# Ledger of designs, part 56: designed miniproteins, single chains, continued (3)

Each design is a single chain, and the fold is of that chain. pLDDT is the mean over its residues in the fold that is shown.

## One batch from the design tools (miniprotein)

Design m9938
Fold by ESMFold2-Fast:
Structure m9938 (fold): chain A 88 residues (1-88)
Amino acid sequence: SELGEKIREIINEYGEKISELAEKLSPQMTPEIVELLQEIVVALVNGDIEKLKEKLEKLKEKLNTPEMEELVKIFEEIAKKIEELKKE
């Protein structure tokens, strides 16, 4: 769908920075954090903003580092762009 393509383009704009932050966070990645990140990516691709917000909140509770805060801010920016896209 056109919406799906635009969501993918938005995610791709942040892909490199997300990858770099994920590498920095790699030593702190527990199975629980990895599962939450996978669920966040699925919610992003599907444009499920409610599920995305829920998973981001859980992620913040599990790991409080500057790198995780930056990653969460990126996902929140992507969520805002997807939400705007859904309104039009």
Scores: mean pLDDT 78

Design m9939
Fold by ESMFold2-Fast:
Structure m9939 (fold): chain A 83 residues (1-83)
Amino acid sequence: SRIIELLEEIKKLLPEEAHPLVDKAIEAAKAGDYSSAAKYLAEALEIGGEKTAAELVRATIGGSETDLEMAVELALFILEKAK
């Protein structure tokens, strides 16, 4: 799915220490548990020092799949443009 592809792309931009949490986010998303996916991804982004992206993703906890997908796309954009 699109969200899994976006999570894999974010994983490439984060330090190795954050990767286990991104993997947990991917597994949660595969199971349709978007709240857990958002929680794990936000924690991974915080480990990577990406506070703005982490807050954006965390705001989608309890929201829809579409809300998380949009937040993940915006987070990826932030990470790619941050140098």
Scores: mean pLDDT 85

Design m9940
Fold by ESMFold2-Fast:
Structure m9940 (fold): chain A 98 residues (1-98)
Amino acid sequence: SAAEEKADLERLARMAREAAEIARRGDYESAVAQATLVVMGATVLAKHSENPEASRLLEEAAREAAEGARYAERGDGEKAAEELEEAVRLLEEAAEVV
């Protein structure tokens, strides 16, 4: 249902926000792990979404979360957080269109 899809999107947005905070604290291993879960979740939801606009936003969110994970792996917590915050924005936008 649309309500279940919206709840899943809101959960992913919270996870991405937590990953950004973890990255800013310099816990890069935990930030990578959580960002990777966001990438996986967004990718699965994009594949199964019946809404083409939500699917595109989810694909973009997955790319931003993946970039966030790459910055965290390099020890750049601020850039990791910026990419993860962009993923939050895209996930929240997807929740508005479902």
Scores: mean pLDDT 91

Design m9941
Fold by ESMFold2-Fast:
Structure m9941 (fold): chain A 93 residues (1-93)
Amino acid sequence: TAKTVTITVSVTVSNEEKDVTVQLEVKVYLNGELVATATSAPVTVAKGESATLTITVTVTSTTSGTYTAYAFAVDVETKEVLASAVKTATLTV
């Protein structure tokens, strides 16, 4: 039977130059293969402030291994990556 792993990734964004609208994009890999993606709602971070954006991705799999989630905080206007984080979770089936 398939089992479920839930990965929660947090990315902190700070910008002292201008207001920025950011969106989290998450890609989950198993053994170098893309197995899941998730995207958060956009959030506006005001100039001189910091915000921590959190996203949860759920993977249902029959494959044991270490799942690696790469989260990117992307400026929605420029598509520039402003911050990133990595989270791993191990699933045993």
Scores: mean pLDDT 83

Design m9942
Fold by ESMFold2-Fast:
Structure m9942 (fold): chain A 76 residues (1-76)
Amino acid sequence: SMAERLRERAEELNRRIEENKELLELLEENEDKPLEELFEILYEKLKEEDHPLVDELEELYEEIKKELEKKKKEAE
């Protein structure tokens, strides 16, 4: 399912972020922010450093956006 696929990708990305102390600190600092804003912050940081996770984060962000749009249409 889409939800399982997103969870798997999110877990994989989270593990990679956790391996990088700087990214983990950035994530913790912005933990209370909306998911979309958090992705923008992480994307800018990874893109600036040409990090391999840039592509993974971008793909995950697009998948999550599509899922959220679906839920918005299904939710009252």
Scores: mean pLDDT 68

Design m9943
Fold by ESMFold2-Fast:
Structure m9943 (fold): chain A 58 residues (1-58)
Amino acid sequence: SFEDLSVAELLNYIRNKYEKEGKKPSEKELKIAAKKYSEATGVDEEDVLKGMKETLGL
């Protein structure tokens, strides 16, 4: 269902899920989220991925 979510909804879904479940996002999930965010916002995918990893302490 990630393809049907807006970038804001996708990020909130991922954040809320991991915050509630205490599960760390996988490398593949981070890349999918970064790609979707990049496509929606025009920010470079690598910059988005870097920011996500820094936010998560990775």
Scores: mean pLDDT 71

Design m9944
Fold by ESMFold2-Fast:
Formats: C-alpha cells, structure tokens, sequence
Structure m9944 (fold): chain A 76 residues (1-76)
C-alpha cells in the first residue's frame, strides 16, 4: 500500500531517522504506484479486447500497450 509506505516514511522522519532510510521508503512507494498503473493498463487492454474492439478502440488498445511496456521498463 503506497499510503502505508508514505506514512512509515513520515514516522521515520519524525523519529530523526537517516534521510537515506526515508528516501528508500519513498522510492518503494513510487515503485508500488508504477506497478499499480501497469496492472491497470493491462486490465483496460483486456476490457477493450473483450468488447470486440473496432478501429477506434484498437488505437486505444495499442496506446495502453505502449504505456504498460514503458511502465514495465521503468520498473526493471
């Protein structure tokens, strides 16, 4: 949960923890959000496929595939 990671980072900051530990939790929160967006893009692609996509929805599907691939590359 992104919110839980952010809250942990805030608690560490309040306790005077090293900035490196705080930054690591924030970076993990960013990674979790990017993974969530990738999963959402995949769900949208499947939804378009299940609705017998025409030319218009085919363009949207290709754009979503590109977005998903880009997010997966960032998460590597």
Amino acid sequence: EVEALIERARALAAAGAPQEEIDELLLEAIREELRRLSSKAQEMIEEIENNEADTSTESARKLLELVKETLEEILK
Scores: mean pLDDT 72

Design m9945
Fold by ESMFold2-Fast:
Structure m9945 (fold): chain A 100 residues (1-100)
Amino acid sequence: SLDEILAEAREAFEAEARARLSPEEAALGVKGLDRLLALLRQMVADGELDPLAIRRALGEEAERLREEYVAQGVPESLATRIALEAASVAVEAFERYLAS
């Protein structure tokens, strides 16, 4: 199910973030991913299954998260990396859902 795929993706991302980042940075990354996964769940619930539309929406939300991280004092390079990794995870979760 989509919910199982999203839960698995979130758990894997949190484990990797906690291994590589500070506790506060890992929490910001997980919160950012949760927002992208919530957007994905809502779009699928609304009947959106076009990969291009999903990738566009997730990319726009990731850019907004990057801007928010920089505004909060996160270094630009780290904020960009977290946002791109979260977007990649959300896109891969959607592709896995379509393949199931």
Scores: mean pLDDT 88

Design m9946
Fold by ESMFold2-Fast:
Structure m9946 (fold): chain A 62 residues (1-62)
Amino acid sequence: MIEEVLNLSPEEVRELAQKLGISPATVSRALTEVREAMKNKVASSDEAASIIGKILIVLREE
């Protein structure tokens, strides 16, 4: 669920970044962008949305 993704610990962010082959800083930035987009009811960037989508898929498998 998206709420679970937005509340990930720094350790979980690091593990997911490793699984996705991206930097933890990139994952953290995408989470911040999607959180702000949801708060303001605006669209996030395609890049941030793609990263969050990949995280959701990984979390649903485990």
Scores: mean pLDDT 73

Design m9947
Fold by ESMFold2-Fast:
Structure m9947 (fold): chain A 83 residues (1-83)
Amino acid sequence: TTEYLIELGDQQYSLGLQYENQGNQALSNGDNQTAIQYYNQAATLYESAARLYRQAGTPEGLKKAEEAEKKSQQARQKAQQIQ
């Protein structure tokens, strides 16, 4: 069902937030390589969430997909900015 796709997307999005938070913690500890890995994993999870939301095909799903796509791009940018 469309509701099931949104719920799956929400699960992937939530996991993405957790990985992004782990990336932030690693970065604050000076573990740049671990931070990059977590941010890239978060980006992949947000991307997965966006795909599930778009498959739902509802206005709510499309709006959530756009938000997840933005979060994916932001997470990738965070990874790219680490030296």
Scores: mean pLDDT 91

Design m9948
Fold by ESMFold2-Fast:
Structure m9948 (fold): chain A 88 residues (1-88)
Amino acid sequence: SEEERIRRVSLMLEAAREYLAASVPEATALLERLEAAKERAEKDPSAIPESFAEAQEVLARLLAEHGEALDEAKLAELSERLEQANAE
C-alpha cells in the first residue's frame, strides 16, 4: 500500500540520517537536505520520488566530500535499502 511505502521510505531515510549525523555531524547542509527529504515524503506521498532522488544525491555527495570518514559499504547498503523501500 501507499501508506506502507511511505512508512518504509521514512524509516530508511531516518536510519540514513541517524548514521550520517553520528559519523559526519559537520556535514550540516547535507544532513538538513536529508531531513527535509524525509519530511516532504511524510507530508506528501506524491513527493516520494523527488525525496528518494534527493536522498540518493545526498548520500553520493557525502561519499564524495566525506568519504574518508565514512564506510563506503555502509553508504551503498543505505542507498540499496532506500531503493528497495521505494520499490515495495
Scores: mean pLDDT 75

Design m9949
Fold by ESMFold2-Fast:
Structure m9949 (fold): chain A 74 residues (1-74)
Amino acid sequence: MSLQQALLDLVQAMFKNPVSEEAKEKAIQGLEAASGGDKESAVKYLDEAARLSKVEEFKNAALRARDAVEAADL
């Protein structure tokens, strides 16, 4: 999966599902860090977003985004 597709899937999962504000905030911080090239912070925030949510679709999207960021050469 491409990094761009994984990040887009995460954004879509946030809008489609009743995700808590705390989990959304961490996902947004992860997306901002990834966009800024801060791989370490992006991985940390995306992992926290997945941990904070009970919504399976969102958790899976956040974990896929985390893995895509970790595999990218940012």
Scores: mean pLDDT 83

Design m9950
Fold by ESMFold2-Fast:
Structure m9950 (fold): chain A 66 residues (1-66)
Amino acid sequence: SLDQRLEAYQIALDRVEALGRVPAEEEWDAVIEEIRAANPQLAGLSRHELMGALGLAVGEYIEQQE
């Protein structure tokens, strides 16, 4: 649902901010799996939806650093 995608975006943004850096592309699957393991309520989201949420979070983090 849209609400679950917005929750995933907030969780992904918190994760990127906690890392203090933009995760390298090869790290994205590991980040997604960490989010899934910590957030069973997001189990209904596809990899595509979680990758989209992480992409938006990375973009927002970059804007915050500029």
Scores: mean pLDDT 84

Design m9951
Fold by ESMFold2-Fast:
Structure m9951 (fold): chain A 81 residues (1-81)
Amino acid sequence: MLSKEELLEEIRKLHDEFLSLSDEERAKVLSKALNRPDITPEEAREYAERLEARLEESLAQLSKLSVDEQQMLLDYERQFL
């Protein structure tokens, strides 16, 4: 089982991976995650910009979760990437 620090690092890596994708690839990921097949590359770019701006705040909140809760979130996010 990963530690809290390792889980947060893996979650950060998933967010970095998402942010490194093309707008078209991000649109496909978001279409699956939000159950919206009509997400445009432009909408995906706007979503990525908001995610990037709030990344540190989000990770700080996630650090308050239990190891099990962090693992569940990581497993959930992995299914869309």
Scores: mean pLDDT 77

Design m9952
Fold by ESMFold2-Fast:
Structure m9952 (fold): chain A 68 residues (1-68)
Amino acid sequence: SEEEFRERLIEVTRAYVEKLAAREGLSPEQRAQLVADAEANVREIASRMPKDDPLALEYLEMLEEAVK
């Protein structure tokens, strides 16, 4: 579903940003801000993405695998 696609995209973005922040040694406040900013941006972008495109779903699954 469109809602499921958006939530998955937000979740993978959160996971990626959290890993990046941890690797870079950012403070808890900087990490929280970076995550919040990234989630807000992705939520906006996700509203415009082709959710019914099979390639978009495959790309999302590839990103989810990459952040494990």
Scores: mean pLDDT 75

Design m9953
Fold by ESMFold2-Fast:
Structure m9953 (fold): chain A 65 residues (1-65)
Amino acid sequence: MAEEARNQDLKRIERLVEEYVQLSEKGIKTEEDRERARNIIAELHEMAQKDSYFMSYLYELLEKY
């Protein structure tokens, strides 16, 4: 059902947020780290624009950090 496909996308959002958190904990010390962080934010933004449910889920994840 549609819920199963949505769960896969939600897991992707979780992985992107986790990667961003890990980069922040490293202190974003290199140019590569800064570019990766920007790319993660851009991808999360695009996913949120695609589906309001993804936007709500991303918002909830960010509230925890």
Scores: mean pLDDT 73

Design m9954
Fold by ESMFold2-Fast:
Structure m9954 (fold): chain A 71 residues (1-71)
Amino acid sequence: SEAEEAIARDPRNADAWLALGQEYMKQENYELSIEAYQQAIRLYEEDGSREAKINIAVAQANLELAKEKLA
């Protein structure tokens, strides 16, 4: 996938981890989606910009949705 290729080029690319989480959600692979969103959140927290804060909120909302799918 494009997200996997982006992560292979730069494993600290938070946007790529967010995109990978979304790809796993579409595949209904919720456990891997959760891991990808958690990695995106960690990387965005290191950034600290306003855009990163917005992306953390997006990733957290998607993370909670993925967890609900497993319950």
Scores: mean pLDDT 88

Design m9955
Fold by ESMFold2-Fast:
Structure m9955 (fold): chain A 92 residues (1-92)
Amino acid sequence: SSAALLAEAEARRRKHLASKKQLEKKELIEKIEKYTKSTLETLEWLKSRSSLKEEIDREMEEVEKLKEEALKLVEKGDLIGAEILIETLGVM
């Protein structure tokens, strides 16, 4: 029957969209971790060569807070919000 074929097509479409969303979440988490690690490594290098150690420590704390916020947005399904936060980190 046409109803059975439509139900099967709809189930396959839902499975495909769910798989795509999981892949997008995974890629975004990897991007968040990579950018955060790179930024913290740069700040640690600057701290070893600077008199502004307290300012750099505050900046490192801000980076960690942005990472936690971005990961929470991914968990909530706000992938756009998470990406905007990580782009903000890339400008720092």
Scores: mean pLDDT 80

Design m9956
Fold by ESMFold2-Fast:
Structure m9956 (fold): chain A 95 residues (1-95)
Amino acid sequence: SDDDIERLGTVVRSSFYSHLILHLLTRDEMVDAVREEARRLGLSDSQIDQIVSEVMKTLDQLEEQIKGKSLSEQLKLIDEGVEQLTKKVREILKS
């Protein structure tokens, strides 16, 4: 549902900021936070694994893209990455 997508998007955005900008979460802790929220929303194991796969792909891309960038550009890239990821989550939840 749109509510589920919004809740997942909030957790993903917060986790990306906490990992990439604030350095408060490890990569594994970030993934665990996303998995935990998806389980709370009652998503299937298949949907959770697909979402985590897309989150990890986006994270790998962002880790390379933010190197040597200003804070404002890093935040912009993370926000763009989360928006693209939200579109992919919508497609996964239709399956």
Scores: mean pLDDT 84

Design m9957
Fold by ESMFold2-Fast:
Structure m9957 (fold): chain A 90 residues (1-90)
Amino acid sequence: SKISKRFQELSEKTENKPLKEQLELFKEMLEEILKELEEEGAEEEKITVAKAMLEEVKAELYKINKDEKKYEEEKKKLEEYKKKIEELRA
């Protein structure tokens, strides 16, 4: 998939970078992919998976920055998206 290919390319490019920089780059990549998927009218499952991945990356960034409130907010969104993905696959 487009996500898997871009994830692999970015992972190879960033493997020696600090974790925070890796997460910021993954966030930018996922935001770009999500925009492309929404513009293309992609399937709800694909859009929801991209949203879940983005919230996971955002949560980790907020955790590193010690923003506990935003970390918990992003974790809740992530769990809601994970549940939606399971429902779409059931």
Scores: mean pLDDT 82

Design m9958
Fold by ESMFold2-Fast:
Structure m9958 (fold): chain A 84 residues (1-84)
Amino acid sequence: GMTERMIQRADEMVERAERLLAEAKRSGDKEVIEKALFEVEVMLGLLRIMLGVAKLIGDDELVAHLEEAIRRLDEIIAELKKLL
């Protein structure tokens, strides 16, 4: 259903953010780290919009999954900032 598709999209964003963090750690390049940080911040913004919609429609399963994805992206942002 729609919940499963949105969960999969959130999972894809987390996977992309993990890859960006791994790339930033490997390169050590400030420009690569800053670009990764920008892309993860954009994905975090999209997840927050999706969370707002999930709360409005009362999809508790989707809300819980999106909150976990947001927590993980926040952790990745903190790790990226430590590399600067």
Scores: mean pLDDT 90

Design m9959
Fold by ESMFold2-Fast:
Structure m9959 (fold): chain A 73 residues (1-73)
Amino acid sequence: MLSVEEAFEKYDTDGDGTLSVEEAQKAFEDIFGYKPSKEELVKLFKEAGSIRPNLEQFKKVVELYKKKLEEEK
């Protein structure tokens, strides 16, 4: 299981310091063992303030996802 920072670095395949939706799906799979839909990720990206999140915004996306999982229990 990778940390958020390790997953971000691993899947930032173009090296621009941001993640695409496809890269974020792979990062989530390594962090949580579950791959969210592109539509769910776009929604979380918008809530985090960017359609192409940097590391800090991606940490926010992960926190929003964890909160959603807690609320659905």
Scores: mean pLDDT 77

Design m9960
Fold by ESMFold2-Fast:
Structure m9960 (fold): chain A 75 residues (1-75)
Amino acid sequence: RPLPSAQEQAEAFIRRVEGLLQTWQDTGSATPQGLQDTIDDTDSVIDRGRKHNVSPELLQRLEQLRQQLQLMLQS
């Protein structure tokens, strides 16, 4: 395994953000601050993933989540 810690962190982060998105859709509890904080966290995970050679598929998924968060913030 090239970098299991960074890859597993990225996978865990994706699961966490997907759970948050579902909760926000179900409860309507999304705030602009919460969305922005999650975008900032996603950017940090992407930067770390690029630096530690995390798989392109995980980086692509993180970028897709960032885009979804950005669209929610603008809605």
Scores: mean pLDDT 81

Design m9961
Fold by ESMFold2-Fast:
Structure m9961 (fold): chain A 55 residues (1-55)
Amino acid sequence: SLVTELQQKFDAPPETIQSAVEAAEGIGKVLGLPDDLVRKWAETLLEVELAAAEK
């Protein structure tokens, strides 16, 4: 599962990881993106979210 893989790579709350994956998968379905791009978008969304959480 992409969620499980990202939970092992990122030190983030499970709800944050789940939301990023769902957003990336939603965009992927609309645009017909391959799994590799969906994964990259999920990772990018997590990086942005974690950067925004740093004060």
Scores: mean pLDDT 78

Design m9962
Fold by ESMFold2-Fast:
Structure m9962 (fold): chain A 135 residues (1-135)
Amino acid sequence: SSEIEKLFEEAAKEDPDPLNAFINAIARYVSGGTPLEVFSRTKPGEQPGDADGTIGVWQLLPSTAKALGLSTKRADILSNPEEVKEKILKAAGLDPSNVENDLKDPEKAFRLARLFVTNPAEAREIADAYVNFLK
């Protein structure tokens, strides 16, 4: 959709990592446009573990973390973002060493979106919007 395509454009301007941009756009989309950081580095002035609460969409990211056997605490996720990212990529069937090229495949983008969105139709809209964003 045009809304999620705009969010991909905005997220990509903020973070050059394609996985971080993809996840940040999804988090903003499902939260009604609230700016959220998921797997970005600690913000200037924060230390790993200082942040309380949930990361991204509070219903979806904690559920994903639980399904992958990860901590649902924001501080724990921020302390080990690369481990969390690797588990998410593997669960989606993506290669951690080739994520930029893998996300150009709409079926792989769909599998990744499904880890953050419970509705398969919404995950498909997100994947299609990402393919359109790359054009």
Scores: mean pLDDT 66

Design m9963
Fold by ESMFold2-Fast:
Structure m9963 (fold): chain A 61 residues (1-61)
Amino acid sequence: HMPDEKEIKEALVIMSLALIKRSIKDLTPEQKKLLEQAEQAIENGDVDTALEYVKKLLESL
């Protein structure tokens, strides 16, 4: 069974958020808001929205 695109995107979001939380101790208020929005989007099953917030967060680092 090959994972579908949604499963791959979900894994990327989860892994990226875990790495950011582990590696970066001093997030700005804007970065914390993006992190929270990405987590809320993934909890709601909106993987594409979560991925966009992760992209914005990574670009801000």
Scores: mean pLDDT 79

Design m9964
Fold by ESMFold2-Fast:
Structure m9964 (fold): chain A 97 residues (1-97)
Amino acid sequence: PEIVGVEEIKEKGVVIVKWKDGKTVVYLTEEAFEKELEKIREELRKQGVSEEEIELILETVRRVQEAAKYAAETGKIEEAAQKVKQIAAETEKRLEE
């Protein structure tokens, strides 16, 4: 599969990658992503979530972002989707413990 378009929405810090087969992958720029992680961290602290759970949630969000970027760069969309599914399942299990 070949990339046919890459669009950066600078104001939102979002990169949209379009593939020739019509598939689309969206991920945040590094700068926007770090700002969102900090906002999530502060909001979770205000809600009384433990630091251990906050770090687990933030690590999960980071892994999902990496999988989306990997799919966008390599075209391995199905592999990235499987990684996201595994990350979600692992995080749910750890939060239940």
Scores: mean pLDDT 74

Design m9965
Fold by ESMFold2-Fast:
Structure m9965 (fold): chain A 81 residues (1-81)
Amino acid sequence: SLSPEQREKARELGDQLIAEAESENPDVEKIEELMEEIVKTGDTNIAVGAALRVIGIALEKNRPDLIEAVRKGMKKGLEKL
């Protein structure tokens, strides 16, 4: 089981990721970095939830580069688990 500290870190990172994706000009590198860090916490539920929300935002904004950033961040995070 994850520690309460790891869960809180995952939530904070998830909030930052969603806020970045919803910003006027989302930073692709920042989205990739935040996604990697969320995955590295080991909180799979938050990681999947955050990824799906960013994908939804990316589709609404017609920004496929944000979907690619999520994919890269998830891959990097999983490789470090």
Scores: mean pLDDT 87

Design m9966
Fold by ESMFold2-Fast:
Parts: C-alpha cells; sequence; structure tokens
Structure m9966 (fold): chain A 85 residues (1-85)
C-alpha cells in the first residue's frame, strides 16, 4: 500500500514541480498528479489506480501497466524521502 502522506505531498505539487523534481515528462507528471488526487479524494486501491492510469490516452499504444506503476512508484519514493525529516 502507498503512504497517504506521500500521495498528499504529490497532490500539493504542480505539474512542473513534479516534472522537474522527479525528472519526468510533463504528460507523465500530469497523470501522476491526477492519480494522486483521485487516491486522496476517492480512496482508490493501488490496483484501481494502475488500471485508471493505464487507460489514460497518454499510455494507450506503447506503455504497459508495469511501466506506469514503476514511474508512479519512483515519484512516490522521491516524495516520501522529502517527508522523512
Amino acid sequence: PLPRATLEALKKLRVEDIANHYELSTEVSYTILTAARRLNIDHMSDYDLLIDVSDDPLWTGESSIQTVGEVFSMALERANKKLQL
């Protein structure tokens, strides 16, 4: 399970902040931010999150659910390190 504090921190970031800080594209950063907002508001499971993200038009055609999950996990790990004071 993903830490809620980490997801809340991601929710507070702007797309450009995620893209620059976590070294992700703007499109990927936007999708991660949107997914993080859904988890905080709608209480989605990790599995539901990966399905929702994989159905995003940005990932249709070339990206796997595993690849999306890896990128999301990487961004969450980096955000979690910021929360560990």
Scores: mean pLDDT 49

Design m9967
Fold by ESMFold2-Fast:
Structure m9967 (fold): chain A 59 residues (1-59)
Amino acid sequence: GWAVQALVRHGHLSEEQARAIVEMVRRGNPSAEEVARRFGLSRRTAAGLIAGARAFLAL
């Protein structure tokens, strides 16, 4: 939904990657290291995307 579209716009991610990150954040507390490793991102980018997903999900 809306959170996926926001991450695509701000994270320069595919919709598939954005949806996966939103689900990881919704279901748990993923580390920036874990997200970075899974999607081939820098830790800095992963941390920003996790923070963005939490903000959009009102966590």
Scores: mean pLDDT 74

Design m9968
Fold by ESMFold2-Fast:
Structure m9968 (fold): chain A 108 residues (1-108)
Amino acid sequence: MVTFDPEKAAKAVELTRELVKRLEEGEITLEEALEEVKKAEPELGGEGVYWVMASLAAYAGEIELAEEYLKKLIETLREKGASEEDIEHMEKKSKEIIEELKEELKKK
């Protein structure tokens, strides 16, 4: 049974917020933001990287790309031996966070 490391999860949320702000301000493109996430892999792990990438894609309105990254996140969790129940819990939580981020973007 594999769960997200709480420290890595916190870093993933923080990085997502920072990159979303920079995207909103026009400081970076989605492509550049995704490259910054890849650089953070040693700190986030593969799970954290795909979760942040999915969140950023959803914020940019790239829903199909967000779904692809969520699929890779789930595949990574399964490879690490996560139970189906743990995977469903992570999917639900990730979906809720993505919806919240989309709502925050609309307020601008």
Scores: mean pLDDT 74

Design m9969
Fold by ESMFold2-Fast:
Structure m9969 (fold): chain A 84 residues (1-84)
Amino acid sequence: MATYTEGPAEPEVLELVEELLEGHFEAVAAKKKPSEEEIERAREMKERLLEELRGLVFGPEAVEALKKALELVKNNKPLSLLLE
C-alpha cells in the first residue's frame, strides 16, 4: 500500500505553477496597483493553465516534460532547450 500512486496532475507541478503565477501577480500589483479587471484577467489565465495541466494526467511523460520546463524557467534558462 502506498500513500500516493496516481491522481490528478503531479502536486509539485501544480505548486510550481501556482507559485510562478502568484509571483507574477504580486509583481503586477507592486508595479501599478492593478484594477479589478486586471486581477480577473490573471485569474482567468491561471484557471485555464490549470485546466490544461489536468489534461496531461493521461500521460506521465507529458507531466515530466512540464516539470523540466518549469525547472528551466525557475533557473532562468530558455525553454528552447526543450524544443531543440
Scores: mean pLDDT 57

Design m9970
Fold by ESMFold2-Fast:
Structure m9970 (fold): chain A 56 residues (1-56)
Amino acid sequence: SAVNLAVGLHDLELSEEELRELLSKPEEEQIQYLMDKFGLSRERARRAIENARKLL
């Protein structure tokens, strides 16, 4: 399954498995992953993680 992370950007889509794997990591690693993979700023990465936690 895919989860859409709407953070005021073009659609960010992670599979449910990728999302669970990401959320199993420390918060700093979660932020860094989103910054690296999607080119997000730190603030946008934090917001995406907050939204992802609400979806699970």
Scores: mean pLDDT 69

Design m9971
Fold by ESMFold2-Fast:
Structure m9971 (fold): chain A 74 residues (1-74)
Amino acid sequence: MTVEELVKEAVESGLMTEEAAEYFAKYGGLEAVKKAIEGMKIAAANRGAGKTFSAEANKKFAEAGKLIQEGLEK
């Protein structure tokens, strides 16, 4: 499990663009990419069940955003 593997999985699954996944990896590191992918997978699963909102997905996106902001502040 590497950054490039996670980026490839996200793009091939239609979860996000390659540019977005690389951006998360560059500024937030591997952990930020993991959080973003987990959030997208939870959101996709909930859409399949007819649900349009996921608190769990939003939580993962917030965690990824915090990691990126911490990286940008240094």
Scores: mean pLDDT 69

Design m9972
Fold by ESMFold2-Fast:
Parts: C-alpha cells; structure tokens; sequence
Structure m9972 (fold): chain A 100 residues (1-100)
C-alpha cells in the first residue's frame, strides 16, 4: 500500500497543477477531489500505523478545505496559499519516501 499512497499523492499533485490553469468553478471541483484523495490517504495511513503521514495529510486536508471555501465564495486563491499547499504536498512525499 506504499505504492497506493504514492499513486494517490501523484494524483493530488496533478490536480493541484491543473488548478493553477483553471477557472474558479473548475478549481472548486479539483480541490474537492484533492480532499477526497487526502481522506483516503488519512484512512490508509491510520490503518498502517503511519501516524506522521496521517497528521500531515489531515493538516493538508484542512488547508485545502479553507482554499475550497474561499473559491466557493468567489474569492481568488493567493500565491501564498498555493505555495503553502505545495510545501505540504512535498512534506507528505518526503514522509512516504522514508517508508520505502
């Protein structure tokens, strides 16, 4: 399931990159999908005893939920928020890599 966790992270990265080129309606759909994938990662991480990964995934989910709420309110996503999302994604990738 480390391979499955990696595939879920790869999909999240692709969705976040697509969001940079998307209108707000498409961004909302993409961020909703990211939240779904993060919830899957949290469930898998908890079942496998990967507590650090579960905590970072929960933090990332909360950040994406805040971004989604702003986008749904018609507010733009800031460069600071995008940079923060990228850093959280990188942190999760580093944790998964250590489990190999």
Amino acid sequence: SIEELKKLLEEIEKLLLESLLSDQARQAALYGRVIELLEKIIEMAKKEGLEELAKEAERFRDTVEEILARVQAGEPVSEEELARAGELLKRMAEIIEKEE
Scores: mean pLDDT 83

